# Designed miniproteins, single chains, continued (4), part 99

Each design is a single chain, and the fold is of that chain. pLDDT is the mean over its residues in the fold that is shown.

## One batch from the design tools (miniprotein)

Design m15431
Fold by ESMFold2-Fast:
Parts: sequence; structure tokens; C-alpha cells
Structure m15431 (fold): chain A 80 residues (1-80)
Amino acid sequence: KVEEEIKKRQEFLEKNKDKPVKHVALPREVWDLVVEATKAGLSPEEIVALVARRFGPEAARKVAEYFGLSDEEWERALAR
């Protein structure tokens, strides 16, 4: 169900927002993609994978740090 998928993604983003977040400076183009993908309901892991494909692993690592992803979560995102 589309509603159930959107709800799960929103809950995942809300859980990450509740965690202490590190301030990470991202290039404008990378940040714009992160904002658009978040509005589209993508999970942090899906956003990291998308950034890795478009901007490379260095940019994806910074986005993973911004979302507070663990090393395991970041590695899984890059393996997609």
C-alpha cells in the first residue's frame, strides 16, 4: 500500500530527526537533491544511495553523517 510505505518512510525520518544530529556542510547541489528526495518520501538510506550514484561516495558519506546513519547503514546504502 502506498500509504503504508509513505508512513514507514516518514517514521524513519522522524526517528532520525529525534537523534542528536551533527552539523555537516553539504554543497548546494547535494543539499538540494537531499531536500527534494526527502519531500518525495525517500528514506535516509535511499537518499544516501541516490547521492552516491549522482555525486559519488564522498558526498554520500557527508549525507549519511547528516542523517546520523551508522557505518553499517551507510555501507548498505552504497551497495545498492
Scores: mean pLDDT 68

Design m15432
Fold by ESMFold2-Fast:
Structure m15432 (fold): chain A 56 residues (1-56)
Amino acid sequence: ALTEEQLLDFARQIGFPFSKEWLTREVLGEKGPAGFFEDEASLRAYIRELLARYAA
């Protein structure tokens, strides 16, 4: 699974508007998709989906 550091790095690169604490709690804390991503492409797709859902 991808690490918390990798998740946060991708969030910064994409310009994700929510805080580190929010990402950690909502994504990693729930052991959801972030805890079971197969690769970077899956993680990036998930973060783009979150941006489309919450940041538009």
Scores: mean pLDDT 58

Design m15433
Fold by ESMFold2-Fast:
Structure m15433 (fold): chain A 89 residues (1-89)
Amino acid sequence: LTPAEVMGAAVLPQWIRTYEARIANAKTLEERAEAHLNLGAALLSAGRREEAREAFETALRDYEALPDTDPERKAHGIARARELLAALE
C-alpha cells in the first residue's frame, strides 16, 4: 500500500485500527475470528484483495478451531468465511 491509498480513505484506516485492536484484545477464538472477518471485509472494500483473503482465511481457521460446544455457531462462522473467500474467486 502507498500512503496515498491509506490517507485517501479516512474512515478505512480507523476501521482497520478498530478491528486490529479487537483482534489483539480478543479473549476467545470466536471474538478473534469475528474481528478477522470484519477486517477482511474492510480491506476488501478498499480493494486490498490479497490482505482481505488472508484475513478471511485466518477467520476460517479460527472458526474451525472452535470447540464443538456450540456446533451451530461454529458452522455459521465457517459458512460465512467460506462464502467470503468464494466471492474473491
Scores: mean pLDDT 75

Design m15434
Fold by ESMFold2-Fast:
Formats: C-alpha cells, sequence, structure tokens
Structure m15434 (fold): chain A 86 residues (1-86)
C-alpha cells in the first residue's frame, strides 16, 4: 500500500543516513557499497510512491525529494572519493 511504501521510505532514509555517516568516517569499500545499495533501494521506493500517489501535491513533493536525494548523494559520494584519494 502507499502507506507501507511511505513507512519503508522513512526507514530506508534513516538507514541511509547512518550508513553514510559510517562511510564518511571509515571510507571503507564495504561501507560505501552499503550506501550505494540503500540509495538505489530508496530511489526505487520513491518511484513507487510517485506512481501510486493520486495527490498532485504529494507526487510533486516526492519528485522533489527524489531529485534532491540524487543530487545530494552524487555530491556526498564525490566527497568520499576525494577523501579516499587524499
Amino acid sequence: SLEELREERRRLGDELLRALQRALRTSSPADIAEVRRLHARLLEVLDEIIRASTDPTERERFRRNRDGLEAFMADMLATIERAQAA
């Protein structure tokens, strides 16, 4: 259901934040891989919410969240890569 997808999004968001904080601390390939996995899963859930939502306001909000997440994660992953190279 849409309600279950919204709850899964919240849980994945929290898990992604914790994984990202760990990857920033460790710069380990395993921690970076976990960030990429959770990020990909969160994008899938957001896409499902957008498709399932009939409310235009909610749909726009989740599209903005999706675009913002892609931009944020691209910047954060670039930051981790620079830290590994240094």
Scores: mean pLDDT 83

Design m15435
Fold by ESMFold2-Fast:
Structure m15435 (fold): chain A 86 residues (1-86)
Amino acid sequence: MSKKEIAEELVKVMEEVVELSEELKEEFIKKVSEASDENFLDVISEELNKIFEKEKLNEEEQLKVADAINLYILNNEKLREFFQSL
């Protein structure tokens, strides 16, 4: 999987829980796609925090997004292999 494909899938997973603006989706995909292997997880965390602030997600909504992402990663063998290769 490419970083761009992972970013697009993570946006799709987040949209199962919360509505995201097009601007935030595009910025997330761009930033995550441009991240180095060393900074990939840090960039995801930073961009998630930015989404949480811009969309004004409460603690319950933030936890639902985090849980959905964690479940997606755990159930996706290719994604698990990608994160292990970092």
Scores: mean pLDDT 79

Design m15436
Fold by ESMFold2-Fast:
Structure m15436 (fold): chain A 103 residues (1-103)
Amino acid sequence: NSEERRQELVKQLLEVIDEIEKVIKEMLERGEGLELVREIGEVLAQVVLAIDRGPSISDLEQMLSLAQQLLEALKNKDWEKARQVIEELNKLIRDLMTFPPPR
């Protein structure tokens, strides 16, 4: 059932977002990567909005992969990699949001 797979991917993506939010809290407590915290918050909000639009399974899989890469980069304090992944997520989300499927 493709709908069950979609729901599973959305659940996994939201779980990764929750883990990223925990890492952001640690970054704020340590005073590390503070400029990046705003960009991360903005991209996570965009991901949630994109999910609400009902993207394809392929798009959800790409968002999940990029969210997982962002989480890994943040845990490794690889701020350059994190910024690259944020840019890639923003591109993917923009493409999804500029041409929504017809009603």
Scores: mean pLDDT 83

Design m15437
Fold by ESMFold2-Fast:
Structure m15437 (fold): chain A 75 residues (1-75)
Amino acid sequence: MEALIKRVEELKAEAIAYVREHAPEDAAEAIAQIDALTDKAIAAIKAGDMAAFLAVLQEFYDLLAALEARLAARR
């Protein structure tokens, strides 16, 4: 459990670094969403709620799709 939470925190740091590098104008909004989703993921892991964790995973995919669409629109 603790190792999984640590990995989620590492992924959060990597995602924030990626957004700051590739989409600095959107960084504040994207970082806030990444923070919120990471908090939900950790809460679900601590509660042992796999359904909640899968719902958060879906929200991550939706966020990634929205970011890619915005990047494509700027090209």
Scores: mean pLDDT 76

Design m15438
Fold by ESMFold2-Fast:
Structure m15438 (fold): chain A 82 residues (1-82)
Amino acid sequence: MKELDEELRKIIPLLKPGDELLLKLYNGLVPSLDIIQQLKAKGVKVGVEVVGGGKYDDEYAKGNEQYLRDNGLEIVKEGRAA
C-alpha cells in the first residue's frame, strides 16, 4: 500500500488530462483515497489488472474496479494480469 502510494505521488505531477495509467493491484488492495482523488483531478484514465491467482480473483477485480469508479475514475481496461 505505502509503496504504491509513493510511486503514484511521484507520477501524478507528470500526468496530463487523457493519459492512461495501468494499475497492477493485488487482491483487495487499492491506492489511498487522496491518490485516487488526485488522479481524478488530473483527468487520467485508469486500467486495472489484478495480480495474484485464486478462485476469488474475479470478485476482487470487480470490487477494486467498482471502488475506483465510485471515486470518479474512468476505467479503460479490466481483468487479471496474464
Scores: mean pLDDT 68

Design m15439
Fold by ESMFold2-Fast:
Structure m15439 (fold): chain A 87 residues (1-87)
Amino acid sequence: SEEDILSSFTSKLEKIVEETKEELKNAPKEEIPKIAERAKKELEKFYKDFVEDMYRNSLGNPGLLEKLKELVKKAIEEIEEEAKKLL
């Protein structure tokens, strides 16, 4: 179901965000911008790969894709804000 897809996507997204925040907190200040940029690219790739898998299984629809995209955008913003606080 769409709820199961959203739940699965959100759980994996949350894990990436949590791991990235921990990495940022333990990083030297000079590495923080690089870690944040890498994490942003990882999240964008995660979204792309997930969407491609959905299309392979004929599960993609515009409304669901927009919801997934918004979740990724918010995750990226959360990482960027965490990095900013540590600088």
Scores: mean pLDDT 85

Design m15440
Fold by ESMFold2-Fast:
Structure m15440 (fold): chain A 72 residues (1-72)
Amino acid sequence: ASPEEATRQLQIAGEIVRRAMAGEDPEAVAASYADQLSPEVLAATLAAARALRDGDEAAADRHIAQAMSAAF
């Protein structure tokens, strides 16, 4: 992807994580942005949001790194 497109996808991914941390359903939030993200970025972002809901910060960090890698 272009650097601009990668940045856009990561901004949306960050918004999904932020809204999930605020108490919104990660699956519902991810679904609302599904058409705006690549499948790889979407999957990694959803996994990160779920890990954060479960209190697994180490898993969340790994999935955030995967989303960043998938965006480029």
Scores: mean pLDDT 80

Design m15441
Fold by ESMFold2-Fast:
Structure m15441 (fold): chain A 58 residues (1-58)
Amino acid sequence: MEKKVITKVIPTSSKEEAREYFLKEAEKKGWKVLEIEVEVVESPELGAMASKVTATVE
């Protein structure tokens, strides 16, 4: 399996909620999450705070 870095913006200001959401989606897709980082950012598209998830998956 190839290691891949995936970045997603999740429309929640909660880092923990975003992390849990991403992990559940990764499990559904059969991705093995090797590393995960969550950062709260301002989303220009939403006009609100969001959580940016950066994960290394295999």
Scores: mean pLDDT 77

Design m15442
Fold by ESMFold2-Fast:
Structure m15442 (fold): chain A 84 residues (1-84)
Amino acid sequence: DPLAGLSPEEADEVLERAAERAVAGLRKAAEEMPAEEAIELARRTVEEMRRTAEALRRAGASEEAVREALERVERAAEEAIRKA
């Protein structure tokens, strides 16, 4: 598992970077993809982020970092769906 052996600080950083990439991908999808594809990608991205956040929480990520990452990605997904 690539997440094994992370420190709590490293787990928080990985989670923040994952959320940042997800948000950027969702914004790009809303601009460049057909509506149906953007909506499907948004739903899938939220599901993948929830799994990633849970794995990183088990690796030692803070509950606050988990909450903030999920909120950021969920908001970006809602915006992508709205713009689609």
Scores: mean pLDDT 82

Design m15443
Fold by ESMFold2-Fast:
Structure m15443 (fold): chain A 88 residues (1-88)
Amino acid sequence: SGFERAAEAIVAAIGAQYAADPAATVVRLDLAALAREAGVGVGPVRRALRELIEQGLIEEDPSVPGGYVLTELGKGGVKADLAARAAA
């Protein structure tokens, strides 16, 4: 349950950043802010973030604090999620 809320908050944050600037190569994630929004601790947020990295949807950018590169696979997923939200 906490993991699911954290995953939804992360996906929503990535989608919002992508919709605002589709040309951006890096998305910035504030784990504490995501935890507050999801109503969970930072632990579930870190776990959800790790799963996205393990699935190859995002990659950590060590040159940007809180920065993650959205992969081509991740861009496909974000576009699909945004389309589903727009249709609902």
Scores: mean pLDDT 80

Design m15444
Fold by ESMFold2-Fast:
Structure m15444 (fold): chain A 80 residues (1-80)
Amino acid sequence: DLEELLARAAAEVRSPHGRAAVAELRENPQDARSWLELGRELAREGLYDLAAQAYRQALALDPNYEEARRGLAEAEKRLG
């Protein structure tokens, strides 16, 4: 559920940029780059489980998105 993911991200992310990324994705949920941006902001704050989910959404939209694949690998490494 994309809205549940975005609601969790909105509740936990503290940065204004991260909150803006959530607002943008509610308007344009098919934008893979915005999912990558959200994942990066979540990872910057140590929210690796939510970051991994955001990166997976970017990859669902663009399976060859190398930046999202790298972000997902790093987030998953942080989760163990």
Scores: mean pLDDT 87

Design m15445
Fold by ESMFold2-Fast:
Structure m15445 (fold): chain A 74 residues (1-74)
Amino acid sequence: SLEELKEEILEVLNEIFELIKKLKDGAARGQFLQEVSELNARFREAYRNKDLEEMKEVLERLKELKEKVAELAK
């Protein structure tokens, strides 16, 4: 559902922000903050438009981004 996707996206966004805070490299932090900002903007538009397909795509890209940030946060 729309609400379930919203909840999952917000959860992944929160997890990404917590991982970014642990990064010691300022350039990597800046890059990931930009990517998160772009995906958050896409999510907000999709949610307003009730675009389930776009929300699913945003969720997939957020999960990919989370994995990339987690690798550097080790």
Scores: mean pLDDT 87

Design m15446
Fold by ESMFold2-Fast:
Parts: C-alpha cells; sequence; structure tokens
Structure m15446 (fold): chain A 92 residues (1-92)
C-alpha cells in the first residue's frame, strides 16, 4: 500500500539521521574542547529534531510519498553536509 511505502521511506530516513548523530557523538568524544565540533553537533541535533517534527506533521496530514520526499530531502541534505564536515574534522 502507499501508506506502507511511505512508512518504509520514513524509517530509512530516521535510521540515516540516527546513524549521523551516533557518528557525530564519536567526534564530540574525540574533540570535546573543539568549538567547531560542538557547534556542528548542536546544529545536527537541531536538524534531527526538525526532521522528527516535519515527519509528525506529514503523518498527521497523511501526505503522499512524493510530498514526504520533497519535504524531507532538504533536511537530510543538510544532515549529510554536517556529517561530512564532522568526518573531515576527525580526519585532521
Amino acid sequence: SSEKRRELYITKVLMRATAALAEAWVAVRRFPTDPRVQQLYAELQALVDELKRVIAELRKERASLSEVRRRLTPIMEEIDRIAHELARLMAE
């Protein structure tokens, strides 16, 4: 059903966001005094909170899979950007 496909997509997105937070926590533990790492981690937490808020709204609206993708994609792109920046700092 369309509802099952939507929920599977949302689950995949949430799993990716959770993995990004876990990797970011490793960066925070490795560089606990680096203000760049602290700022990026805080930004990532805020984006994951926004992602969850938008998902709740989309579920309430019974949004189509196309609408879910359209609204979650820019948030996930920003999560991926921050995760990449944290990975670069860890490689220094």
Scores: mean pLDDT 88

Design m15447
Fold by ESMFold2-Fast:
Structure m15447 (fold): chain A 100 residues (1-100)
Amino acid sequence: SMEEFQKVVEEMVKLTEEAVKKIAEYAKKDPKKAEEILLETERRLLALALRAIRAHPERSQLINDFLQFVGKVLREVWENPEKAEEELKKLREYAEELIS
């Protein structure tokens, strides 16, 4: 259903927002910890995306595109933690358009 699709997108957004904040916090002071958070978050996001694709194969392209977008957000913040707020704004705008 559309409600289930929206819930998955919202879960991916929440997971990414929490990870972005932690990655930004650790990127300069503990780069290894920031990388571990990044990789674990990407693994969890992939699991959510695969579950969503299995339930809604007709939306697989939208889910895959969003998964790639959130992955880029996480990597950008890992490399440039000062961009965390800018990247979170882009994430929210993308998600809002996706579920509208």
Scores: mean pLDDT 87

Design m15448
Fold by ESMFold2-Fast:
Structure m15448 (fold): chain A 66 residues (1-66)
Amino acid sequence: DAARKARAIAGAERAAASGGSGAATAHWMLAQDGLGSREHAEKAVQAAARGDDAAAREHALKTARA
């Protein structure tokens, strides 16, 4: 359902905008599930590069660049 996906993306975007510890996970989820834009995947990579979840960086980068 496109509406449900849009809702999930909006929620993840708000979480990412807050810059909390969940931001990298939110970006990763968007990239992994194909719900988010390449921008969200790139932000997950940047968050991981700052010392956040390294797994998020690897997976998000592959998704964003694939």
Scores: mean pLDDT 57

Design m15449
Fold by ESMFold2-Fast:
Structure m15449 (fold): chain A 100 residues (1-100)
Amino acid sequence: SAMEEAYKLLEETREKLREIAEETRAKIQTSDDEAVFTLIELIVHEIDEMIENKSSIEEMIKMIERFIAALEKSPQKDLPAMQKTLEILKETLKKLKEIA
């Protein structure tokens, strides 16, 4: 079903973001690196909540759009880990809209 595809996509997105978070944590040298790690961890937590609460595809789309908007306004947006996170979220958003 469309809902099963959406949950699988969120689970795959969560794992990709966790990988970026772990790489960032291993390389923390600055407060900006720590801020990026914290932001990615918060996004992972929100994705976990969407999966557990059986959120609708429409709610998933709105939440991912909100994450993208927030990250693009971040002072850390140009850091490699943040750019990679934005790329993953934008790809997830595109795929969710195709499923909907």
Scores: mean pLDDT 88

Design m15450
Fold by ESMFold2-Fast:
Structure m15450 (fold): chain A 63 residues (1-63)
Amino acid sequence: SKEQQMQELQQQIQALAKQGVELQRQALKSTDPKEQAELLEKFKAVSAQILALQEQYQQVSKS
């Protein structure tokens, strides 16, 4: 159902948001520039995934 699809997308968004926060905190705690750059790239990728899922959520909500 539409409600089930929206709930599943919301759960995926929440999981990725938690992952993003953890990556950002880990990057801030790191003293290795290469590790910081790698973690920030992963954070950027997770943020892009969240945006895509949020757009999908809006489309499902309007359908």
Scores: mean pLDDT 87

Design m15451
Fold by ESMFold2-Fast:
Structure m15451 (fold): chain A 91 residues (1-91)
Amino acid sequence: ELEEAAEEVRELARRAEEAGLTELAEVLLETVEAAERLEDKEEAVRVLERAAELGRRALEAHEAGDEFEADIYLALLRMVASVTKLMAENQ
C-alpha cells in the first residue's frame, strides 16, 4: 500500500531529524512527495521501499560512526529523489 510505504519513509525521516541528520530527513521527505505524485502507484511503492532501505542504511552507518558511508547512502538517496521527480514531471 502506498500510504504504508510512505509512512515508513516518514518515520525514518523523523528518526534522522532526531539524530541531527537534517539533510537526510529533508531528502527522505522530498522522496515521499515525489513518489506520491507518480501515476503508477506500484512504481511509487518501489521508490519508497528503495528510499526506506537507503535511509535505514544511512542511519545505521551514522550510528556506527561511519560518516563517509552515511554520506554515500545520502548521495544515492538524492539520486533516487531526483529521478523520481523527473519521472513525475514526464508522465
Scores: mean pLDDT 88

Design m15452
Fold by ESMFold2-Fast:
Structure m15452 (fold): chain A 52 residues (1-52)
Amino acid sequence: LTPEQVAAVRSLLTVPPEYRPAADVTGDGTVSQADFDVVLERLARGETVEFR
């Protein structure tokens, strides 16, 4: 993982409610560990994750 990818994950974990829609990556209507697992997997593969 690059420092930029680590910073993106930290933003999802540590920033207030405004990041909740972006953190719902799986689209299941809740922010959970499954969403973070998807983000981490994509970042580990060298993909970029876009937060909306």
Scores: mean pLDDT 59

Design m15453
Fold by ESMFold2-Fast:
Structure m15453 (fold): chain A 57 residues (1-57)
Amino acid sequence: MMHPVVARALALLLQEPDREWTVKELADLLGVSVRTLQRALAAEKVTLKQLREAVRP
């Protein structure tokens, strides 16, 4: 997790692993646009679904 946005997103997912997170909710809490979050995820070659699976397989 080299991208700061992805690292912060994962921290939020770990804080509330039972929450049904959406890209929009994560982007809003991180203070970025949905496009910025999606590009950050793409740069790290992961999807939001994969991050959620990593927190709660």
Scores: mean pLDDT 77

Design m15454
Fold by ESMFold2-Fast:
Structure m15454 (fold): chain A 68 residues (1-68)
Amino acid sequence: MEDVERKIAEVERDGRERQENITEEYMRKAEASHSSEEMLRIMGEGQREVDAVRQEMKKRVEELRASA
């Protein structure tokens, strides 16, 4: 339960990596699309997944601080 700062850093690092992976995957899918409408839908879904990761990271950090 000690090393709260280390655990927070791990959560933030993991979250950044997950966001980057999501962004790259959705950019590839968008580039493979043949219509602007499809591309916008794909990019919108990618942004929602990134937002979900950001919210999960915030909850994890709050939980870790509470457990210190």
Scores: mean pLDDT 81

Design m15455
Fold by ESMFold2-Fast:
Parts: sequence; structure tokens; C-alpha cells
Structure m15455 (fold): chain A 74 residues (1-74)
Amino acid sequence: AEADRLLAEIDRISQEAGKLIEEMNLEPEEVQRIVDEISKARKEAETAKANGDVDGAKQALDRAREILERLKKL
């Protein structure tokens, strides 16, 4: 339940980041780096969910949020 909500929030962050990337005309290498960072955060959240580690899932969400904020500021 809570871990599912945290994963859904990471998915929303991924969608928002994708829209920003489309609008910002970034270099392909920069796009790949951002996508990889968000993908890593999502995998960390999935692993935390599998282990019942709510705190680990929250940390992964915080990491995804930080990536999005950095993208907004460049």
C-alpha cells in the first residue's frame, strides 16, 4: 500500500522529467544520464518494496525528487 504509493509518485516524477526534457532540447548524453538516474531510483524503490523497507522506498523517492529539482534548475 504505502510502497505502491511511493512507486506511483516516482512514476509521476519520471513523466514530469520526460516532459521537461522534451521542452528543454537537451543533449542526448544529458537525457540518458537523467533517465538512468531516475530508473536507478525506481529500481531502489522496487527492491525496498520487495524487502518491506518503507524507509528505503522513501529515500528512493527523495532521490527522484532531487533529480527533478536539479533538472528544473539545470
Scores: mean pLDDT 82

Design m15456
Fold by ESMFold2-Fast:
Structure m15456 (fold): chain A 90 residues (1-90)
Amino acid sequence: SKEEILAKIRAVLSKYKDVKDKDLMDRKPEEQKRKAYEIYEPLFADLLKAGMSKESLELMMKSMVQVYRDMGADGVAEGVEEAAKEVLAK
């Protein structure tokens, strides 16, 4: 059901609640991209497994990329985008 899918998605997001933007933003640009990919690739894979649609994941990725770009973290934004692209291609 929709309620069961939402509960599973919330459980996945709860596992990643300790990911700190500071831990990404304090890195060099090249390290930001790599670290963001390492964090978000398994998160996005887990979200799809929980029942999130590919369309919803793409919208979430676009929102996250915009937030990171607004913060001046282009490296993080690029890593998030690559992570989602890789997961969506599987």
Scores: mean pLDDT 79

Design m15457
Fold by ESMFold2-Fast:
Structure m15457 (fold): chain A 70 residues (1-70)
Amino acid sequence: MVKVTVAVLKSSGLDFEETTKKIKEFYARLGKAAGVEVEVEVVETDDEEEAKKVNEEALEKLKPLHEKAA
């Protein structure tokens, strides 16, 4: 099982609940393609640098998943 955290900027104007649902669906589909279970936690932040750091860590954790899905 792969667990990742994704950050959404409050200043982005995106609906947090709707964005969370879309992200969850995307990663569920990606996980099925790779044959692995993926859990996604979505957090909101006011700090763009913090959001970048969190999302960068998520991408690193997803590297094996992308490799297997390709």
Scores: mean pLDDT 75

Design m15458
Fold by ESMFold2-Fast:
Structure m15458 (fold): chain A 81 residues (1-81)
Amino acid sequence: SAAAAEERERRERAGAIATLALEVRDGRVTPEEVRERLLELGVSRATAEEIARLTEEDPERAADELIRLAMELADGGYEEV
């Protein structure tokens, strides 16, 4: 069903964002790569740009924000305006 496909897509995107958080924490990605990956995963440009900026300025906080987004997306509570 469409609902099952949407749930699977949300879980896959949440997993990808959580993996990105680990890569940010470990210093394995650049701010530009973070922005591009988040845009590909359906995160808004504003949020992607903010987290990319945080990846350069405060990677620990950037990783925390990515984990928060992943959890919200997995629970179906994540909404972009």
Scores: mean pLDDT 80

Design m15459
Fold by ESMFold2-Fast:
Structure m15459 (fold): chain A 65 residues (1-65)
Amino acid sequence: MDKYKITAKEDVTLVGDPVIKLKKGETIIATDPKFTSDGFVTFTDVATGKVLKADASKVEITKIE
């Protein structure tokens, strides 16, 4: 399964259960990133297996393979 590094470009809230707040430069490992038409991105957190949603302009997504 492809893995992605989600890096906060600025302080950003990842909306889900639980809500996760990242500070600029913090990272999370995720799978299945999907961009939405309203400027958000959804992805599955590898650590919890839960779907999170973030403002796409505030995160950088890099494939790590």
Scores: mean pLDDT 83

Design m15460
Fold by ESMFold2-Fast:
Structure m15460 (fold): chain A 68 residues (1-68)
Amino acid sequence: SVEEDAERLRERLEEVVREHDYHPAAVVMARWLEEEADRAVKAGKRISEEQIERAVEVVRALADESLA
């Protein structure tokens, strides 16, 4: 279901944010992506596993770049 897709995204984003010690850039990006997921759910749009993994990659990269 769309609700299960959104919950899976939230769980994966929480994991990566925790892995980066709640780095501010990671937290902000994860929040934005959760808001996008909420919009998708309201529109009845499914979120693919590929989209979830891409979101996780973006959060990790942003946290890493913020240290430079």
Scores: mean pLDDT 79

Design m15461
Fold by ESMFold2-Fast:
Structure m15461 (fold): chain A 56 residues (1-56)
Amino acid sequence: MSDGELALLAAKAELRKHLPEEEAERAIRQLTDAYRAGASAEELGRIAKEAFERGA
């Protein structure tokens, strides 16, 4: 897997563990869209961090 694929999978797992399901699904959608648009692993990490900050 590419670094972006690994980052996406890791972010999805963390979001599902720490956020309510509805918030996790919104963040996962955003991450998946960004990944498909060519976002780097670093950019995916930033999006995940933003989702945690919004969910807190």
Scores: mean pLDDT 78

Design m15462
Fold by ESMFold2-Fast:
Structure m15462 (fold): chain A 85 residues (1-85)
Amino acid sequence: SDDQLLRQADQLTNQGNQLDYGPNPNPYQAAQLYIQSGDLYRSLGLYLQSYRNYQRAADLLRSLGDRGGYLGALLNALNSLRLAS
C-alpha cells in the first residue's frame, strides 16, 4: 500500500541521515539509502521529498569522486524537481 511505501521511504531516509550525520558516518551507504528512498518518494508522487534525497545523494557521490553515481543521482533529482513544478 502507499502507506507502507511511505513508511519504507521515511525509514530509508532516517537510515541515510544516520550514516550521513551520525557518529559513525558512511557516506557511500548513505547515498545508496537516499537513492532508494528517492525512488520510493517519486513512485508516490512526492517529488519534493524525492528531489531532496537524490540531491543529497548526488552531493555525497560527488564528494566521493563517483562521477557516474553523481550524474545519475543529479539527473533523478532534476527530473523530480521538474515534476514538482
Scores: mean pLDDT 93

Design m15463
Fold by ESMFold2-Fast:
Structure m15463 (fold): chain A 66 residues (1-66)
Amino acid sequence: SSSTLQRLKQLMSTLSDEQRYFVSGILEKLIGGEISVDEAEKLIRENPLLSPQQQRELIEIFRELS
């Protein structure tokens, strides 16, 4: 939804360049059908570059996009 995309854009604006690069890569793979939402969630949870709060917020957004 537009509100989910707005939340994603807002979250992305608070991320470092390195965090944003990682999230963009996951999003591209998810949109392209290269990975499932469950695989995206695993990659997010396994990346210590993201705080636990950022991990939770990204996972919720990605679940809403599926």
Scores: mean pLDDT 84

Design m15464
Fold by ESMFold2-Fast:
Structure m15464 (fold): chain A 99 residues (1-99)
Amino acid sequence: MKKEEEKRKLKEELLEKAKEAIKNKDWEKLDEIMEQAARELDPELQQEFLREVFLAAVEANKEEILATHGPITDAELAEADALGPAAGEAARAVREAQA
């Protein structure tokens, strides 16, 4: 396994790339970045990364995300909560912002 410091720096670099992809509405690039995070980050860092990406995406493109995906349903919130605390918290924050 890589050193924790190296993994955390990688997470930060991937977050900056993800934020740029979100800003440019390049969803294909965002998916590639998320796949890289899933491969190269430890599970704990993956959860932190996913939470930050979801929050950044909501803030930058709230209306467009809702138009494409639709509002977060109770079923989707339950699925996100089952994926882990970071995913559940991010989905809940999105839903509360919609309510």
Scores: mean pLDDT 68

Design m15465
Fold by ESMFold2-Fast:
Structure m15465 (fold): chain A 98 residues (1-98)
Amino acid sequence: MDELIEKLVAGISEDGLIPVEQVADLVREYLRLEGYSDEQIENLVDALRALIEERHNGRLSVDTLIELLENAAETSKNPEVKEFLLRAIEALRAKKEA
């Protein structure tokens, strides 16, 4: 978990963009904690990757990712998922401020 968040933060460029692969790794863990199967996770991640590549040139802004994670945390009924997403949000905000 911590290594995944560290990799996500390390992937942030100077202009505040995150490569799709770092976002994909975070989403895989989120879906795994929610109880999705490996097949469902890879199908959803592939769809997300295609969307980010088509609309965002393969990079997502830190602000957009934080908003998506905040929405996911608010809608999740799983405390473990909520904790994971909040920790990711805090790490992303801290890196942006630094």
Scores: mean pLDDT 79

Design m15466
Fold by ESMFold2-Fast:
Structure m15466 (fold): chain A 74 residues (1-74)
Amino acid sequence: SLEAAYQAGLEYGKRYVPRPIDDSKRGSGTLEDLADEILASPLPKEEQLQVVDQLAAPAEVRAWLRGVLEAYYA
């Protein structure tokens, strides 16, 4: 559900630590890799949230990423 995805994102964001580069994941990308890419962007929080909202991704993926950003910047 969207709520479950958002809550999982909040928990990830609260514990967020930059992960080492893993080139083996480049072809398949994980949700965590996507979060790393967005958080590493030079954009302010509000613009990063806009990027999440504009993603061509399932609504649950966007909900999870929103949770990550909300918790990280809290």
Scores: mean pLDDT 74

